# Ledger of designs, part 38: designed miniproteins, single chains, continued (3)

Each design is a single chain, and the fold is of that chain. pLDDT is the mean over its residues in the fold that is shown.

## One batch from the design tools (miniprotein)

Design m9294
Fold by ESMFold2-Fast:
Structure m9294 (fold): chain A 84 residues (1-84)
Amino acid sequence: SMATTLIVMAIRRHMRQTGRDTLSFSQIAQVIRATAARLNVPALGRAIIAEIRRYMAQTGRDTLSFDQIRAVIRNAERAYDARR
């Protein structure tokens, strides 16, 4: 969707601006929350953040790369749309 594309682009911009190759959960959650609020999709934002938390818990990772974040966002969108 347009909303998830814009959220993914916001993550990429944040990583580029900060020079970070990976982001912590708190950094990912902050960018997603801010972008979802601006796009008026806070429920989707919460669903994505929940999937990020689950993925990090399952993999034991304390940080995620851009490709990992993008994959989780796309998976979260599919799960969210299936519930609607």
Scores: mean pLDDT 88

Design m9295
Fold by ESMFold2-Fast:
Structure m9295 (fold): chain A 59 residues (1-59)
Amino acid sequence: MKAEHGGVLAVLGRGEEGRRLMLEGGASPELAQATADAGVAGDYAAAGRYGRLAVEDSG
């Protein structure tokens, strides 16, 4: 799933690329943005939580 790849990228701090892939995978814009923002801020725990929700929401 593109959402899975996007979630990993966002958690690694590649927020914009990760957000785009999560949106292409069918994740909600809110969850994709929250994951990207948390990753960019270095809050990997929050990024991982939102990324998981985005993947579950898309599939």
Scores: mean pLDDT 68

Design m9296
Fold by ESMFold2-Fast:
Structure m9296 (fold): chain A 77 residues (1-77)
Amino acid sequence: SLEERLERLVEELRELNERALKLDEETQKKIEALVKEKGGKIQELMAEYAKTGDKKKLEEAVKVLEELIRELRELVE
Protein backbone atom coordinates (compact mmCIF):
# COMPACT_ATOMS: atom_id res chain seq x y z
CA SER A 1 0.00 0.00 0.00
CA LEU A 2 0.97 3.67 -0.24
CA GLU A 3 1.14 3.85 3.57
CA GLU A 4 3.54 0.86 3.73
CA ARG A 5 5.71 2.49 1.03
CA LEU A 6 5.81 5.72 3.08
CA GLU A 7 6.86 3.80 6.24
CA ARG A 8 9.73 2.08 4.36
CA LEU A 9 10.92 5.40 2.90
CA VAL A 10 10.88 7.08 6.34
CA GLU A 11 12.97 4.21 7.76
CA GLU A 12 15.46 4.53 4.85
CA LEU A 13 15.65 8.30 5.46
CA ARG A 14 16.51 7.68 9.14
CA GLU A 15 19.35 5.30 8.17
CA LEU A 16 20.75 7.82 5.63
CA ASN A 17 20.63 10.63 8.22
CA GLU A 18 22.61 8.47 10.69
CA ARG A 19 25.28 7.82 8.02
CA ALA A 20 25.35 11.54 7.16
CA LEU A 21 26.43 12.41 10.73
CA LYS A 22 29.74 10.59 10.05
CA LEU A 23 30.56 12.78 7.01
CA ASP A 24 32.51 16.06 6.84
CA GLU A 25 30.87 19.38 7.83
CA GLU A 26 30.65 20.68 4.22
CA THR A 27 28.72 17.58 3.07
CA GLN A 28 26.54 17.71 6.22
CA LYS A 29 25.57 21.33 5.37
CA LYS A 30 24.59 20.26 1.82
CA ILE A 31 22.47 17.45 3.29
CA GLU A 32 20.85 19.86 5.79
CA ALA A 33 19.91 22.30 2.99
CA LEU A 34 18.44 19.48 0.86
CA VAL A 35 16.44 18.07 3.80
CA LYS A 36 15.05 21.54 4.61
CA GLU A 37 13.97 22.14 0.99
CA LYS A 38 12.41 18.71 0.28
CA GLY A 39 11.28 18.18 3.89
CA GLY A 40 9.37 21.47 3.79
CA LYS A 41 7.49 20.32 0.67
CA ILE A 42 6.69 16.95 2.26
CA GLN A 43 5.37 18.62 5.43
CA GLU A 44 3.09 20.94 3.40
CA LEU A 45 1.72 18.02 1.34
CA MET A 46 1.16 15.87 4.45
CA ALA A 47 -0.60 18.77 6.22
CA GLU A 48 -2.93 19.17 3.20
CA TYR A 49 -3.59 15.40 3.19
CA ALA A 50 -4.42 15.51 6.93
CA LYS A 51 -6.92 18.36 6.35
CA THR A 52 -8.56 17.15 3.10
CA GLY A 53 -7.99 13.36 2.93
CA ASP A 54 -6.82 13.87 -0.69
CA LYS A 55 -4.70 10.80 -1.46
CA LYS A 56 -3.06 12.62 -4.40
CA LYS A 57 -1.31 14.82 -1.80
CA LEU A 58 -0.02 11.68 -0.08
CA GLU A 59 1.19 10.34 -3.47
CA GLU A 60 2.99 13.66 -4.16
CA ALA A 61 4.60 13.56 -0.68
CA VAL A 62 5.87 10.02 -1.37
CA LYS A 63 7.38 11.15 -4.71
CA VAL A 64 9.19 14.09 -3.06
CA LEU A 65 10.45 11.76 -0.29
CA GLU A 66 11.75 9.31 -2.95
CA GLU A 67 13.58 12.22 -4.66
CA LEU A 68 15.07 13.28 -1.31
CA ILE A 69 16.29 9.73 -0.59
CA ARG A 70 17.83 9.43 -4.08
CA GLU A 71 19.73 12.73 -3.70
CA LEU A 72 20.83 11.86 -0.14
CA ARG A 73 22.21 8.51 -1.37
CA GLU A 74 24.33 10.38 -3.95
CA LEU A 75 25.85 12.50 -1.14
CA VAL A 76 26.23 9.70 1.46
CA GLU A 77 27.26 6.76 -0.76
Scores: mean pLDDT 82

Design m9297
Fold by ESMFold2-Fast:
Structure m9297 (fold): chain A 95 residues (1-95)
Amino acid sequence: DALAKQQAAEEAIRLLGFGLGPEEARRLAEELRELGREENSPYALRLAELLLEGGRRYEEVAARLRAEGREAEAERLREEALARGLAGVLHYGLN
């Protein structure tokens, strides 16, 4: 159960990165990396990596959907991922 909760928390961070999109995910990851270095926090560095993974996944999915004329679907998926990612981060980060 602890492993399942950790995996769910990590997926929430990846969904947040996906929902932010690649540019905003990179900016937030840079802030987390700076915090991680200053506070000697491997956790902050791990979160930065997960955000970047999410942003890259959106970039790949969006490129494919846009090539197929399905840009509105790409934006819908991004908005859904942002909402679910934020909810998951709040749930797992505060519990």
Scores: mean pLDDT 86

Design m9298
Fold by ESMFold2-Fast:
Structure m9298 (fold): chain A 77 residues (1-77)
Amino acid sequence: NAKDLAKEYVEAVGVDPAVAEKQIQKIADKLEEKRKNMTEEEYAKFEAEVKERIEAIKNAKTPVEKQQARQELEKLL
């Protein structure tokens, strides 16, 4: 579900609550666009990479590591 993954993305990145809904919708739209332009296998791999990069942000121990993990996630979407 693109909306659920978009919520996890926005929560991991840390967005101001005032703009969170707009960012969730933007990320969800990008995920749906990727899904339309990929095979089912390609999209499954892409979704797995997004989830791994979200997890990297959560597991980051320093502000520098968190910022780097955030930038890597942004490269995918």
Scores: mean pLDDT 84

Design m9299
Fold by ESMFold2-Fast:
Structure m9299 (fold): chain A 71 residues (1-71)
Amino acid sequence: SAHAEGLAHLAEGERAYREGDLLTAARHYERAIAADPADERIWRAYAAFLRENGWDTPSSPYYAAYQRALA
């Protein structure tokens, strides 16, 4: 299901983040959102990830994604 696929990518993103692989983490968070864009938990996790790594600023290539996550 879309929900199960979204949660699987969220789990992989969180694992990559714990291992310090920020680009792999970002990719999995984006895939989680693509799989289940209605799941607020995925959007909140992605927004927190971007904020914690300083990618919540206008100079970041992820700024548009961060703003979308806040909406």
Scores: mean pLDDT 81

Design m9300
Fold by ESMFold2-Fast:
Structure m9300 (fold): chain A 86 residues (1-86)
Amino acid sequence: LTVTMGPITQLPSGQQVVTATVTAAETGKYSVTAKFEGQVDISAGSVYMEAGETKTFTFTGPASSSATDVARNETTGEVATATVNV
């Protein structure tokens, strides 16, 4: 399981957009959550992925100095994280 994040994009509204790319090591259900530091956690819910599959997730949240994506395999409990800073 791997996670890579793109750069934070700031919107005119003051919100920020972050993109996380998640690659599954094993077939199963994965939870993907973006943590906007000091603000809020935004979940993409549970997503089904096959071994070797890559999915990109986009999260829009409040302005923060950093965002961390957390991907978890719901069956094995394996976790991968990546952080991006403004």
Scores: mean pLDDT 80

Design m9301
Fold by ESMFold2-Fast:
Structure m9301 (fold): chain A 84 residues (1-84)
Amino acid sequence: GRPVPAEVRELIEEMAERIEELAKEGKSEEEMARVLVELLRRLGWEEEAERAAEELAARGVVEAPRVLLVAAAGSGLLARLLAE
């Protein structure tokens, strides 16, 4: 399998906790989308982050589960870590 660096894993776990907290607080889909874009950007996947942001903007407002699906479509690693 493809290994995940410890730094990347810790960042994803921290961001996943923030996304879950935002969902429980009833935060808007736009704020959840911002968290995912920041996560992708911090992983050095600027192209994926920009693509995710463009996709979300084209759709207007995206629901939290759909935001995760958008990230999954552009980033296989994030999908496997956040969706499972």
Scores: mean pLDDT 55

Design m9302
Fold by ESMFold2-Fast:
Structure m9302 (fold): chain A 81 residues (1-81)
Amino acid sequence: SDRLDKYLQQAEEAIQQGNSLDALSYLTRAVLEAMRSGDRAGLDRVVALYEANEALLSQNPIAAGVLDLVIGIARTVLSKQ
């Protein structure tokens, strides 16, 4: 999905800038887009980027917690398709 690729690019740029809140926002949007489009590989890309940058992203525990919940929902939804 073009939208998923754009959200991932925006998340990577936010990470490079040290902007954890914007990065978490874009990663959350990427998860929702992966769910909408049935993109399991896209979800895996979001999770990999999140896990690789856990030290920065965990600085916003509420936003990180929201992303964790949305990833859990996405994994459940995509596992049934």
Scores: mean pLDDT 87

Design m9303
Fold by ESMFold2-Fast:
Structure m9303 (fold): chain A 89 residues (1-89)
Amino acid sequence: PIEKARKLAEEYTNARLEKAKQAVDDGDDSVLDDLRKELEETGKKLEELTKQAKEQGVPLSAGHVYLKLLKEGLERALEEAEAYREEKE
């Protein structure tokens, strides 16, 4: 169900956000760069699966829902981590 996918994505992205906040406190920019890269890679996977579904004329799968929620969560985590960094300056 969609509820399980949402919970899994939220738990994962919340853990990534907490790690990013700790890295900001430590002055380590690499964790924010890793978050940006993960967001880009997740977006590429979502686009590729969407193209494949269109090519085959089939509806989007449960995997598409999870990747969309994951992308949204990672985007929020990155925005919140960058705002946290700005507040600490």
Scores: mean pLDDT 79

Design m9304
Fold by ESMFold2-Fast:
Structure m9304 (fold): chain A 90 residues (1-90)
Amino acid sequence: SEREYLLEKKKKLEEKIEELKKEKEKNKEDEKKVKGLEILIELGEKQIEIIDKLIENLDNPEKLKKLFEEVKKKEKELLEKYLEEAEKIA
């Protein structure tokens, strides 16, 4: 089931975020490590938001399709940006 798959993925991300939060507390004296961990936590939380939107729209194929197209468009934009930056280095 798509819902079961997404819920399992969400649970794994939540568990990983909790691990990262514990590691942040353990390393609170290391400013660079804390900053890196905070970025990873934020990225994980954003990914959970995407999963929640997918789950919420599983009963609406039109909205789900639009959401997937939006994600594909963002992936293309990121790839184009990487290619543009690589060309400037050459």
Scores: mean pLDDT 74

Design m9305
Fold by ESMFold2-Fast:
Structure m9305 (fold): chain A 79 residues (1-79)
Amino acid sequence: MLSREELKAKARELMTEALRLQREVAAKVAAGTLTDEDLAAAEARMQEIEAQLQELKAQGLTNEELMEAYRAAQAELEA
């Protein structure tokens, strides 16, 4: 079983991945290079990330800790 520290680290990793994926899709839209395959792959990965985040909650991670992970991921991508 993952420790609380490992659960928090995994949540931050998943949130960072989700935000990077959203930025990549937005950049491709702006450039006119987004394909239907790119969009489908991004949507599938976002669904996997959401499922993993829900599993972390089931393992005892709180909504507060998920929000902290989200804020940390945003700060990491702005750096």
Scores: mean pLDDT 82

Design m9306
Fold by ESMFold2-Fast:
Structure m9306 (fold): chain A 75 residues (1-75)
Amino acid sequence: TELVAVPVSSEDPEELARKIKEAAAELEAQGYAVHPEAREMPLEELAEEIKKAMEENGLKKVSLTVLAVPKEDAP
């Protein structure tokens, strides 16, 4: 099983949510499966979740990695 990782970061929750969505869409287009929440959650809901997490943890910038596996190996 091959794991693909795409790093994304932003100080803006909406920009981070958009980057996550863009990375997930590109990975899906290339034949990889991403976490359902990254693909199916509306952009606005994802941005709100990120904003809430940042506020609750006092984060000024978030860096994370969008992980994907080949669709043939997805659970």
Scores: mean pLDDT 75

Design m9307
Fold by ESMFold2-Fast:
Structure m9307 (fold): chain A 63 residues (1-63)
Amino acid sequence: SREEELKELEKELPLLFGMFKQIFPDSKFSFEEFKEKLKELFEKDPEFYKTSSIEEIAKELLK
């Protein structure tokens, strides 16, 4: 279950990073920093991750 959810997240990372850079083009986040922050958010609040828009997720990553 949780391992499968993490694998799905890993598969989506390149797409999500592209979308993040489109929303925040001035962001200096590297792919590695984005991956780290996104995984932290997923582990801290998986329901927020699952129910939030990409814009809401992107805003949360910048806090």
Scores: mean pLDDT 76

Design m9308
Fold by ESMFold2-Fast:
Structure m9308 (fold): chain A 92 residues (1-92)
Amino acid sequence: MKLVEEVRRELEEARRELERMGFRVEGVEVRAEDGKIVVRMRFVSPEGVEVEVILIYIPGMSKEELLASLSEEEKEELERARASIKAFQALQ
């Protein structure tokens, strides 16, 4: 499984896209938690708006299985982070 490679590429893709949009990377935290890898990234827009992205990876799980295994709270957090990124992408 290319989990570490996938996490790294997703992280670099998100970072590059946000930097292209004028965002600044304020912090990156990687946690191993109950067999999953959670990556939290904080960015600040040119206007000073803070954006937080949360990426969750579970070894041996497909994307559908991963989403099904998340709690309602975890799913909402993930959706909010993605919605924030998409909203800023739409602002361009």
Scores: mean pLDDT 62

Design m9309
Fold by ESMFold2-Fast:
Structure m9309 (fold): chain A 95 residues (1-95)
Amino acid sequence: MMSPLEKMKKYVKETMERVEKLIEEAKKASKDEALKLLSEASVLLLDGLGTVMRLADQAIRDGTPLEEVNKEIEEFTKKRRELLKRLLEIDDRIR
């Protein structure tokens, strides 16, 4: 059975990979389809923040050291910022 920290790491990885794929598909899509894909990516990043924070709380309550949880939160927020920048760059290109 996965620990709460392992669940958090898996969720972050899978969510970032899904967002990355949506961004790459948007680059190849028509304008209308690209806007839909970018919207889906944005929703995943918003929902992802809430889920990561909930999983972080669960990991802390389960006795995971705060330092380890904070490291995973920082990695997530860094990747989220990079993906949001890429979303904005593609939106500027297709508008």
Scores: mean pLDDT 83

Design m9310
Fold by ESMFold2-Fast:
Structure m9310 (fold): chain A 78 residues (1-78)
Amino acid sequence: MELLEEVVARARAEHEAGPPEPGPLVRIVEALLAQGAALRAAHPTDESLAEALGVSPEPEAIEEALAREYAARIRAAL
């Protein structure tokens, strides 16, 4: 998630220099970041977050599970 936040921030800075607004892909990524932030706020500890996601309490595993879960949920909602 943190690396994704940096990528999205850089992409937004580039789009600020150009006229076209990107389509639904950028909106999906922004929604994913917002959902990830909300989930982290609800489950601030690695243990509780890992249990909620059904994965091991390894930071990398938690971040990958978060990205996959929220990408799937956002696509299903759209």
Scores: mean pLDDT 63

Design m9311
Fold by ESMFold2-Fast:
Structure m9311 (fold): chain A 54 residues (1-54)
Amino acid sequence: EDELLDSKLKAAELLLTNGGGHRVSDIAKGLGFKSQSEFTKEFKKRFGKSPSSL
């Protein structure tokens, strides 16, 4: 379960840095997060920074 979460967060990082133009809310929904807030919280726990900082 934690490994699946880590894989989703790594995919989100790639979309934010290389995908250009993807909105954080769309990435969160696309990866199956319940909300943008949940995604942001988990992303900060994993990478130590917000997805908006990328």
Scores: mean pLDDT 76

Design m9312
Fold by ESMFold2-Fast:
Structure m9312 (fold): chain A 65 residues (1-65)
Amino acid sequence: SEEAVEKLKKAYELFKQGKYEEAGRLIMSTGLSLDEAAELLQKELGMSRDFARTVVALARFAAEK
């Protein structure tokens, strides 16, 4: 959805600033799986699949603690 795309873009901006926990919480709020979130980041921001998966996984891990 458009809302999920905007949340993921904002989460990546937070990630680039080192705000991993905030980025992870925002990603988790979309309700998307790791693969779904990574696919949207790849499509919308042109990043590689592996890099997108790494961003989502690291941010989520930070938010879980």
Scores: mean pLDDT 86

Design m9313
Fold by ESMFold2-Fast:
Structure m9313 (fold): chain A 87 residues (1-87)
Amino acid sequence: LQVELAKSGEEAIEKLREIGASSDAVAALYKAVADAVENPGTESKEVVEVEGEKGILRVEVRAKPVKEENGKLIVEVEVEITELPRL
């Protein structure tokens, strides 16, 4: 089964790239999506701290499957990014 991100997920990935978050943040997002696909009645949550351009970013992602279209499962993603000062 192929998975397609809802607009919120695509926007979250773009924002992570724009602020220079490491590939680990994007990997955490895809892990949350994979976990949600395996348990479609459960919201999946992942938290990771990654290095960004201006400091450490705490990235919290939640994923939930909402519908199926053309053999693809559509997953909604919510991302919360907290910027931590780096000294």
Scores: mean pLDDT 71

Design m9314
Fold by ESMFold2-Fast:
Structure m9314 (fold): chain A 66 residues (1-66)
Amino acid sequence: MGEEEVRRLTEAARAGDMERFVAEWDRVAQVAETVRLTPEQIETINEFLATRGDELLATQRALQEA
């Protein structure tokens, strides 16, 4: 379980969609104990966070305040 959530998160990272990434991150966090990440998915997510990670907190806060 959580495979679909991880797929959506990885797709959001690949597309550069920060708002979608933050939304999918919350879903993945809820199933984190059961989800398996492939090395490819880990690399994709890490690359996205390395380039745009500073926007993550601001985007998350904006979505929570909306």
Scores: mean pLDDT 70

Design m9315
Fold by ESMFold2-Fast:
Structure m9315 (fold): chain A 56 residues (1-56)
Amino acid sequence: MLDKEGADEAANRAGARGVATGDGEAGKQGSLQAQKEGASPESAEKAMRAALTGRA
């Protein structure tokens, strides 16, 4: 289990991977996993939005 800082970093990494692969679905799944690990909903939503829009 990650604290908030670690979970937020995991969410950002998932979003960046979604952008790099061009796969918004991967970004969504990574965001959900980060939320389960304790990321705030705001950080997870930001990562998912970055993956879907191609900006990270």
Scores: mean pLDDT 62

Design m9316
Fold by ESMFold2-Fast:
Structure m9316 (fold): chain A 87 residues (1-87)
Amino acid sequence: LDEVIERAEKAGYKDIAEFIRALREGDWPALREALDRLVKKMLEEEKMTPEQIKAFVDELLERLGLTPEQRERVLAAVDEAIEKYKK
């Protein structure tokens, strides 16, 4: 997990690293803040579609070994962030 965080930071994905840290610590408020920042950046700067953002996050959660229930909860928060920032 630390290796994944370090790789994300070195690649310039600080928001992803913060998201993974929040997941590891079970800090739901910090997780939601990190997701909000990530989704906004992906929509506005990276020009990703909602489907691409959800696929990216789901793959990340699978690689981190989260259960289907945990992944569903995080993806619901992603949907909220997308709704908040979509044009």
Scores: mean pLDDT 73

Design m9317
Fold by ESMFold2-Fast:
Structure m9317 (fold): chain A 97 residues (1-97)
Amino acid sequence: MPSYDEETIRNFLKSIGAESLFPDLKNVRDSFLSEERQNSVEVTEADKAELLSLLEQVAKSKDLDEQIELLDEAAKRFPQLEVSLGILKSMIILKNF
């Protein structure tokens, strides 16, 4: 079974140019090891630009509820990224608790 780890989410963020927006998420890697989630998805250049804009809004927000709403909106717009965005959402939630 594929295992989720920091490398998986880091590679996802790198693929869309957003790694620098979430440097602190590395500290919650071990909490997700048992989720056994890996995601490898193809994203168009237009989709990358829109995703990057949404993720910048998430990174700039200081309200957890707003961050969750933005990530849920992103998952609705990009269903092919639902798993990766769900993992990122979970990491942000755990980081705040």
Scores: mean pLDDT 62

Design m9318
Fold by ESMFold2-Fast:
Structure m9318 (fold): chain A 64 residues (1-64)
Amino acid sequence: MELEERVRIEREVNGVKIIVEATLAAAEIEMGSLVAVLKRTPLEDIDFPNSSVVVEGKEVTVKR
């Protein structure tokens, strides 16, 4: 089993900062999903109960 380092990736979409902390593959998938949702739906209209997601003001953090 290979040891994967955890990475932190960061993007801003429509004034919302997205931070993802996970293994590289998981971080890229989570970021892509969040970017796609935020391009279509305002942050205020999004529920994040399923993604280990913490919302603090205009900042969304995902940890896996």
Scores: mean pLDDT 71

Design m9319
Fold by ESMFold2-Fast:
Structure m9319 (fold): chain A 74 residues (1-74)
Amino acid sequence: MIDEKEVDEALARMRASIAVRMGASADELFEEVRFLEKNGIDKKVAAEIFVEALEKAGRKEDAKKLREKVEEEL
């Protein structure tokens, strides 16, 4: 139910933090957003998770690129 999806979102946030720390590109993070969307997480929520992780890491340019790609492609 909704609670299970919230757990999946928490795991997605952890995954996003790790991927961003390891230097994943905006293109790689866009594929992660698509993967989460296909697995039942709302695309806006998935995008926000990765954008937030990028902004927290100081990668504001990549955060903007990812947001634009999600809005235009999906």
Scores: mean pLDDT 76

Design m9320
Fold by ESMFold2-Fast:
Structure m9320 (fold): chain A 87 residues (1-87)
Amino acid sequence: SMADLERGVDDGVIAIMEGVTNLSTQKALSKAETEEQKEAVKKYKEAGKEYLETYRKYVEGKASKKELEEAFKKYREAEEELNKVLE
């Protein structure tokens, strides 16, 4: 939507989301003791980066809603896996 496009032009919102994801990843990595936990942190970081890049492209009109939804689904799956292995 046009409102989503306007939000995507606000670099401050994206920078805050990137900062939150980076901080969460660093905290998760500090708790990762096993190879399984370290792999889950890596997948979470990669999925978060892909989601943010796809979101930026979507609001610029360069990515489809389907691509954004697929990137968000991967991000959510990686977050759930990370939470499960750090339990």
Scores: mean pLDDT 71

Design m9321
Fold by ESMFold2-Fast:
Order: C-alpha cells, then structure tokens, then sequence
Structure m9321 (fold): chain A 91 residues (1-91)
C-alpha cells in the first residue's frame, strides 16, 4: 500500500536527516527554505535507494508518493528550523 511506502520513506528520511543535518551540515546558518530543499534532496536519495531495493510503482503511485514527500519535507523543515538555537541578538 502507498501509505506503508510513505511510512517506510519517512523512517529512512529521519535517519538521513539525523545523520546528515546534525553531523555534516550547520543547520543553525540555514533558512527554513534551505532546510526544505535539503530534505527534498534527501527524499530523492531515499527514493532511489528504495528503487534499488526493488520498489516498483505505477505512474500514479509515484505522483502520489512525490506529493506526500513534499508535504513531509515542509513539515520536517519547520520542525528542524524551530528546534535550532536562536540567532545572536543585537546589543
């Protein structure tokens, strides 16, 4: 089911986010839109990995999955952005 695939994608994406954004990218310097773009790139990477593992989807299923991935990227970007420390305040 497509919903099960979305949940599988979400779990892989969460692992990639934890490893990539916290250890390899300084998210404190990124805008929310920049975080969203990085998440979309990671989602494409996760999708390619699932295809290599034998994921086979119809054109309609791919379209629906892509739309849900975009929604997940926006939601996760907001959570990550809100969780970062505030910028230094002027004197």
Amino acid sequence: DLKELVERMKKKLEELIEKYLKKKVDVSKLKEEEIEKLLLELMEKAYEELKKEGLELSEEEEKELREKMEELARGMAKVIYEGKPPPPRPP
Scores: mean pLDDT 70

Design m9322
Fold by ESMFold2-Fast:
Structure m9322 (fold): chain A 87 residues (1-87)
Amino acid sequence: SEEKKKLAEEALKLIEEAGKYEGEGYLYLKKDKKEAAEHFEKAAEYLRKAAELLRKLGTESNEQSAKEAEERAKELEAQAKKLREQT
């Protein structure tokens, strides 16, 4: 349906934005731990939003993609927490 196509496109855009923030976070990793943490936190937020939209699509492959996005979000949140504890 048109609604499902829109949800899929929105989820892909959120994953793309997450990738950009994650990449920028790594660039800050050795220069500014606070900025790196903030970028990883934003990346995780986008991944969690994408996972929610993917689950609404109701397919096994989209549920798998949602789980992968949530797992990546957890890794980034853990990394951000460690960086914040060092500042």
Scores: mean pLDDT 89

Design m9323
Fold by ESMFold2-Fast:
Structure m9323 (fold): chain A 91 residues (1-91)
Amino acid sequence: SVKEELLRLIEEAREATLAGDVERHDELLDEIRELIEKHPEYGEFTLREAALAGLRVARELGLDPADVEAAERRLAEKLGVPVAEVRARVA
């Protein structure tokens, strides 16, 4: 499904970021944008899953815990869910 393809691309983009492969990450983002352009109904879903993947990368790279917590709180507010739910998805 389009949803499964978007999740696969987001996960591959996360792996590329952790590997420092900027070119591969940019290619994957372009592929994600093309899919959303064809299937705009998945736009909000894709932004949410990409934000969650970005928070996982931030935690794995050991970025400042205060910045990660602030980003988790901001995402929870945008999604209308408890911060604990975002943290469970990021861990």
Scores: mean pLDDT 80

Design m9324
Fold by ESMFold2-Fast:
Structure m9324 (fold): chain A 78 residues (1-78)
Amino acid sequence: SSALSNIVFKEGGSATATAGTAVPASTVLAFMREHGLDRLTVHLADGRTEVYGRVPGGELTRAELVAEFGNIRFYGLL
């Protein structure tokens, strides 16, 4: 998707990407389904970081905020 850039695939079903000041959850979910990812870390242009992780048995249909530490947000994917 055009919302994600500078994509780097890692071992173990994870990737990193950059985005503008926000990324739609639907874009993250579609990207992770397309590439079989269990985790995506997105670095936003304002220095914030969003970490998206598939929960065990999750089908990547929705994202829920699980935790927030400073400028880092963690989302569980269901």
Scores: mean pLDDT 86

Design m9325
Fold by ESMFold2-Fast:
Structure m9325 (fold): chain A 83 residues (1-83)
Amino acid sequence: AKEELEEWKKRVEELMEQLEKAIKAKDSETVRKLLQELDALGREAGDKLVPKLTPEQQQELKELEGKAIEFLKSHEEEILSLL
Protein backbone atom coordinates (compact mmCIF):
# COMPACT_ATOMS: atom_id res chain seq x y z
CA ALA A 1 0.00 0.00 0.00
CA LYS A 2 2.75 2.51 0.91
CA GLU A 3 4.68 1.67 -2.29
CA GLU A 4 1.45 1.97 -4.33
CA LEU A 5 0.81 5.40 -2.78
CA GLU A 6 4.35 6.61 -3.63
CA GLU A 7 4.00 5.29 -7.21
CA TRP A 8 0.62 7.05 -7.52
CA LYS A 9 2.18 10.33 -6.25
CA LYS A 10 4.96 10.12 -8.86
CA ARG A 11 2.47 9.35 -11.64
CA VAL A 12 0.28 12.35 -10.73
CA GLU A 13 3.34 14.64 -10.59
CA GLU A 14 4.53 13.37 -13.99
CA LEU A 15 1.10 13.90 -15.55
CA MET A 16 0.85 17.43 -14.14
CA GLU A 17 4.31 18.28 -15.53
CA GLN A 18 3.38 16.88 -18.97
CA LEU A 19 0.04 18.72 -18.87
CA GLU A 20 1.78 22.05 -18.11
CA LYS A 21 4.12 21.52 -21.08
CA ALA A 22 1.20 20.60 -23.37
CA ILE A 23 -0.75 23.69 -22.28
CA LYS A 24 2.25 25.94 -23.02
CA ALA A 25 2.67 24.24 -26.43
CA LYS A 26 -1.09 24.67 -27.12
CA ASP A 27 -1.31 20.93 -27.92
CA SER A 28 -5.06 20.34 -27.50
CA GLU A 29 -4.84 16.61 -28.33
CA THR A 30 -2.20 15.94 -25.65
CA VAL A 31 -4.07 18.13 -23.12
CA ARG A 32 -7.27 16.09 -23.64
CA LYS A 33 -5.37 12.79 -23.32
CA LEU A 34 -3.55 13.85 -20.14
CA LEU A 35 -6.76 15.16 -18.54
CA GLN A 36 -8.41 11.78 -19.20
CA GLU A 37 -5.41 9.94 -17.70
CA LEU A 38 -5.42 12.18 -14.60
CA ASP A 39 -9.18 11.64 -14.12
CA ALA A 40 -8.83 7.85 -14.51
CA LEU A 41 -5.90 7.82 -12.05
CA GLY A 42 -7.99 9.71 -9.48
CA ARG A 43 -10.91 7.29 -9.81
CA GLU A 44 -8.62 4.26 -9.46
CA ALA A 45 -7.04 5.75 -6.32
CA GLY A 46 -10.47 6.22 -4.72
CA ASP A 47 -11.74 2.75 -5.58
CA LYS A 48 -8.62 0.57 -5.21
CA LEU A 49 -6.02 2.46 -3.18
CA VAL A 50 -7.99 4.32 -0.44
CA PRO A 51 -9.46 1.12 1.18
CA LYS A 52 -5.89 -0.22 1.65
CA LEU A 53 -4.44 2.96 3.21
CA THR A 54 -4.00 4.00 6.83
CA PRO A 55 -5.86 7.17 7.95
CA GLU A 56 -2.59 9.14 7.68
CA GLN A 57 -1.97 7.86 4.13
CA GLN A 58 -5.59 8.67 3.19
CA GLN A 59 -4.95 12.26 4.34
CA GLU A 60 -1.78 12.43 2.19
CA LEU A 61 -3.82 11.20 -0.79
CA LYS A 62 -6.49 13.87 -0.20
CA GLU A 63 -3.80 16.57 0.00
CA LEU A 64 -2.32 15.39 -3.32
CA GLU A 65 -5.80 15.35 -4.89
CA GLY A 66 -6.27 18.92 -3.64
CA LYS A 67 -2.98 19.97 -5.27
CA ALA A 68 -4.05 18.43 -8.59
CA ILE A 69 -7.43 20.20 -8.44
CA GLU A 70 -5.73 23.52 -7.61
CA PHE A 71 -3.34 23.03 -10.57
CA LEU A 72 -6.28 22.45 -12.92
CA LYS A 73 -8.13 25.51 -11.56
CA SER A 74 -5.04 27.73 -12.01
CA HIS A 75 -4.89 26.64 -15.69
CA GLU A 76 -8.67 26.49 -16.29
CA GLU A 77 -8.89 29.34 -18.84
CA GLU A 78 -5.92 27.98 -20.83
CA ILE A 79 -7.32 24.43 -20.80
CA LEU A 80 -10.80 25.57 -21.88
CA SER A 81 -9.29 27.60 -24.76
CA LEU A 82 -7.62 24.40 -26.04
CA LEU A 83 -10.66 22.09 -25.76
Scores: mean pLDDT 79

Design m9326
Fold by ESMFold2-Fast:
Structure m9326 (fold): chain A 94 residues (1-94)
Amino acid sequence: GNLTAEELLGLGQLALGVAEVTGSGRIAGRAAYLAGIAGKKAGKEGDVKTAEQALKTAERGLELARRAGDEEGIRLAERGVELAKEGLKLAKEK
């Protein structure tokens, strides 16, 4: 079975917590990307609240990836933020 948007976001938030404690830009980028996927899924489902939380999580992951200077982490996080923004826009389109 596929994970729900809320379950995917929960996993992204846990990974973000690990990134904050360890200073890992790669984990931060992966957390942001997972949050972006969660946000896009929430957007398709019309779940504005989950989509908003996903965007905040993805933006925090990008901030941490940039502070760490991890190029791959930054790339993943930028993609995550883009997906989360698209998801929030979709959620608000009715």
Scores: mean pLDDT 90

Design m9327
Fold by ESMFold2-Fast:
Structure m9327 (fold): chain A 94 residues (1-94)
Amino acid sequence: RPVFSLRELASYVAADLRRQAEELAKDPAHAEVAAALRETADRIARATSLEEMIALLEETRAFLERHETDPAVRARLLGHLEAHIAVLREAAAQ
């Protein structure tokens, strides 16, 4: 069984996305992606299920694939999202 509650998982994911958004917001070229990560973090913090959190992260992945043009930034952010999705899917399967 997962050690973490839904709220602990949501808090951890939201905190990571907010940190990534703060780093991106320092460069105006990434402002749209930074805003999307902040919005996703706020929605994750309010999510009521693991399935909702996974859906929000998948939506954010699709947004990054369309809007982030820097391949290094895109790869790093997609890696963060994929890691969170994997943990949440494992938690949901238990």
Scores: mean pLDDT 83

Design m9328
Fold by ESMFold2-Fast:
Structure m9328 (fold): chain A 99 residues (1-99)
Amino acid sequence: MEEEELKEFKENYEYLLENSTPDMQKQIELAKLMVEERSRELLELGREAWEKGELVLAMTAYELALLAAERAKDEEALEEARRALEEIRPALEAARAAA
């Protein structure tokens, strides 16, 4: 990604955070980390969200970690993201069945 695109994204990100709902703010933060190719931070956020029972947020973080890892060519993070997604799917289905 070009440096100008990253600068514009960061400026837009700050604006959206100030003018967004809490749920939108979480999604924007995950998108920012994906654009910055911070796959390991996305994996950590996914893990924290899962521990708190925020399964949809955790799955989104892991999906974005997968994309970030592919862009960064981080094979270790890519494998961790794939494994986390496979593990969280049954938990999401169980939570949906309980709702």
Scores: mean pLDDT 72

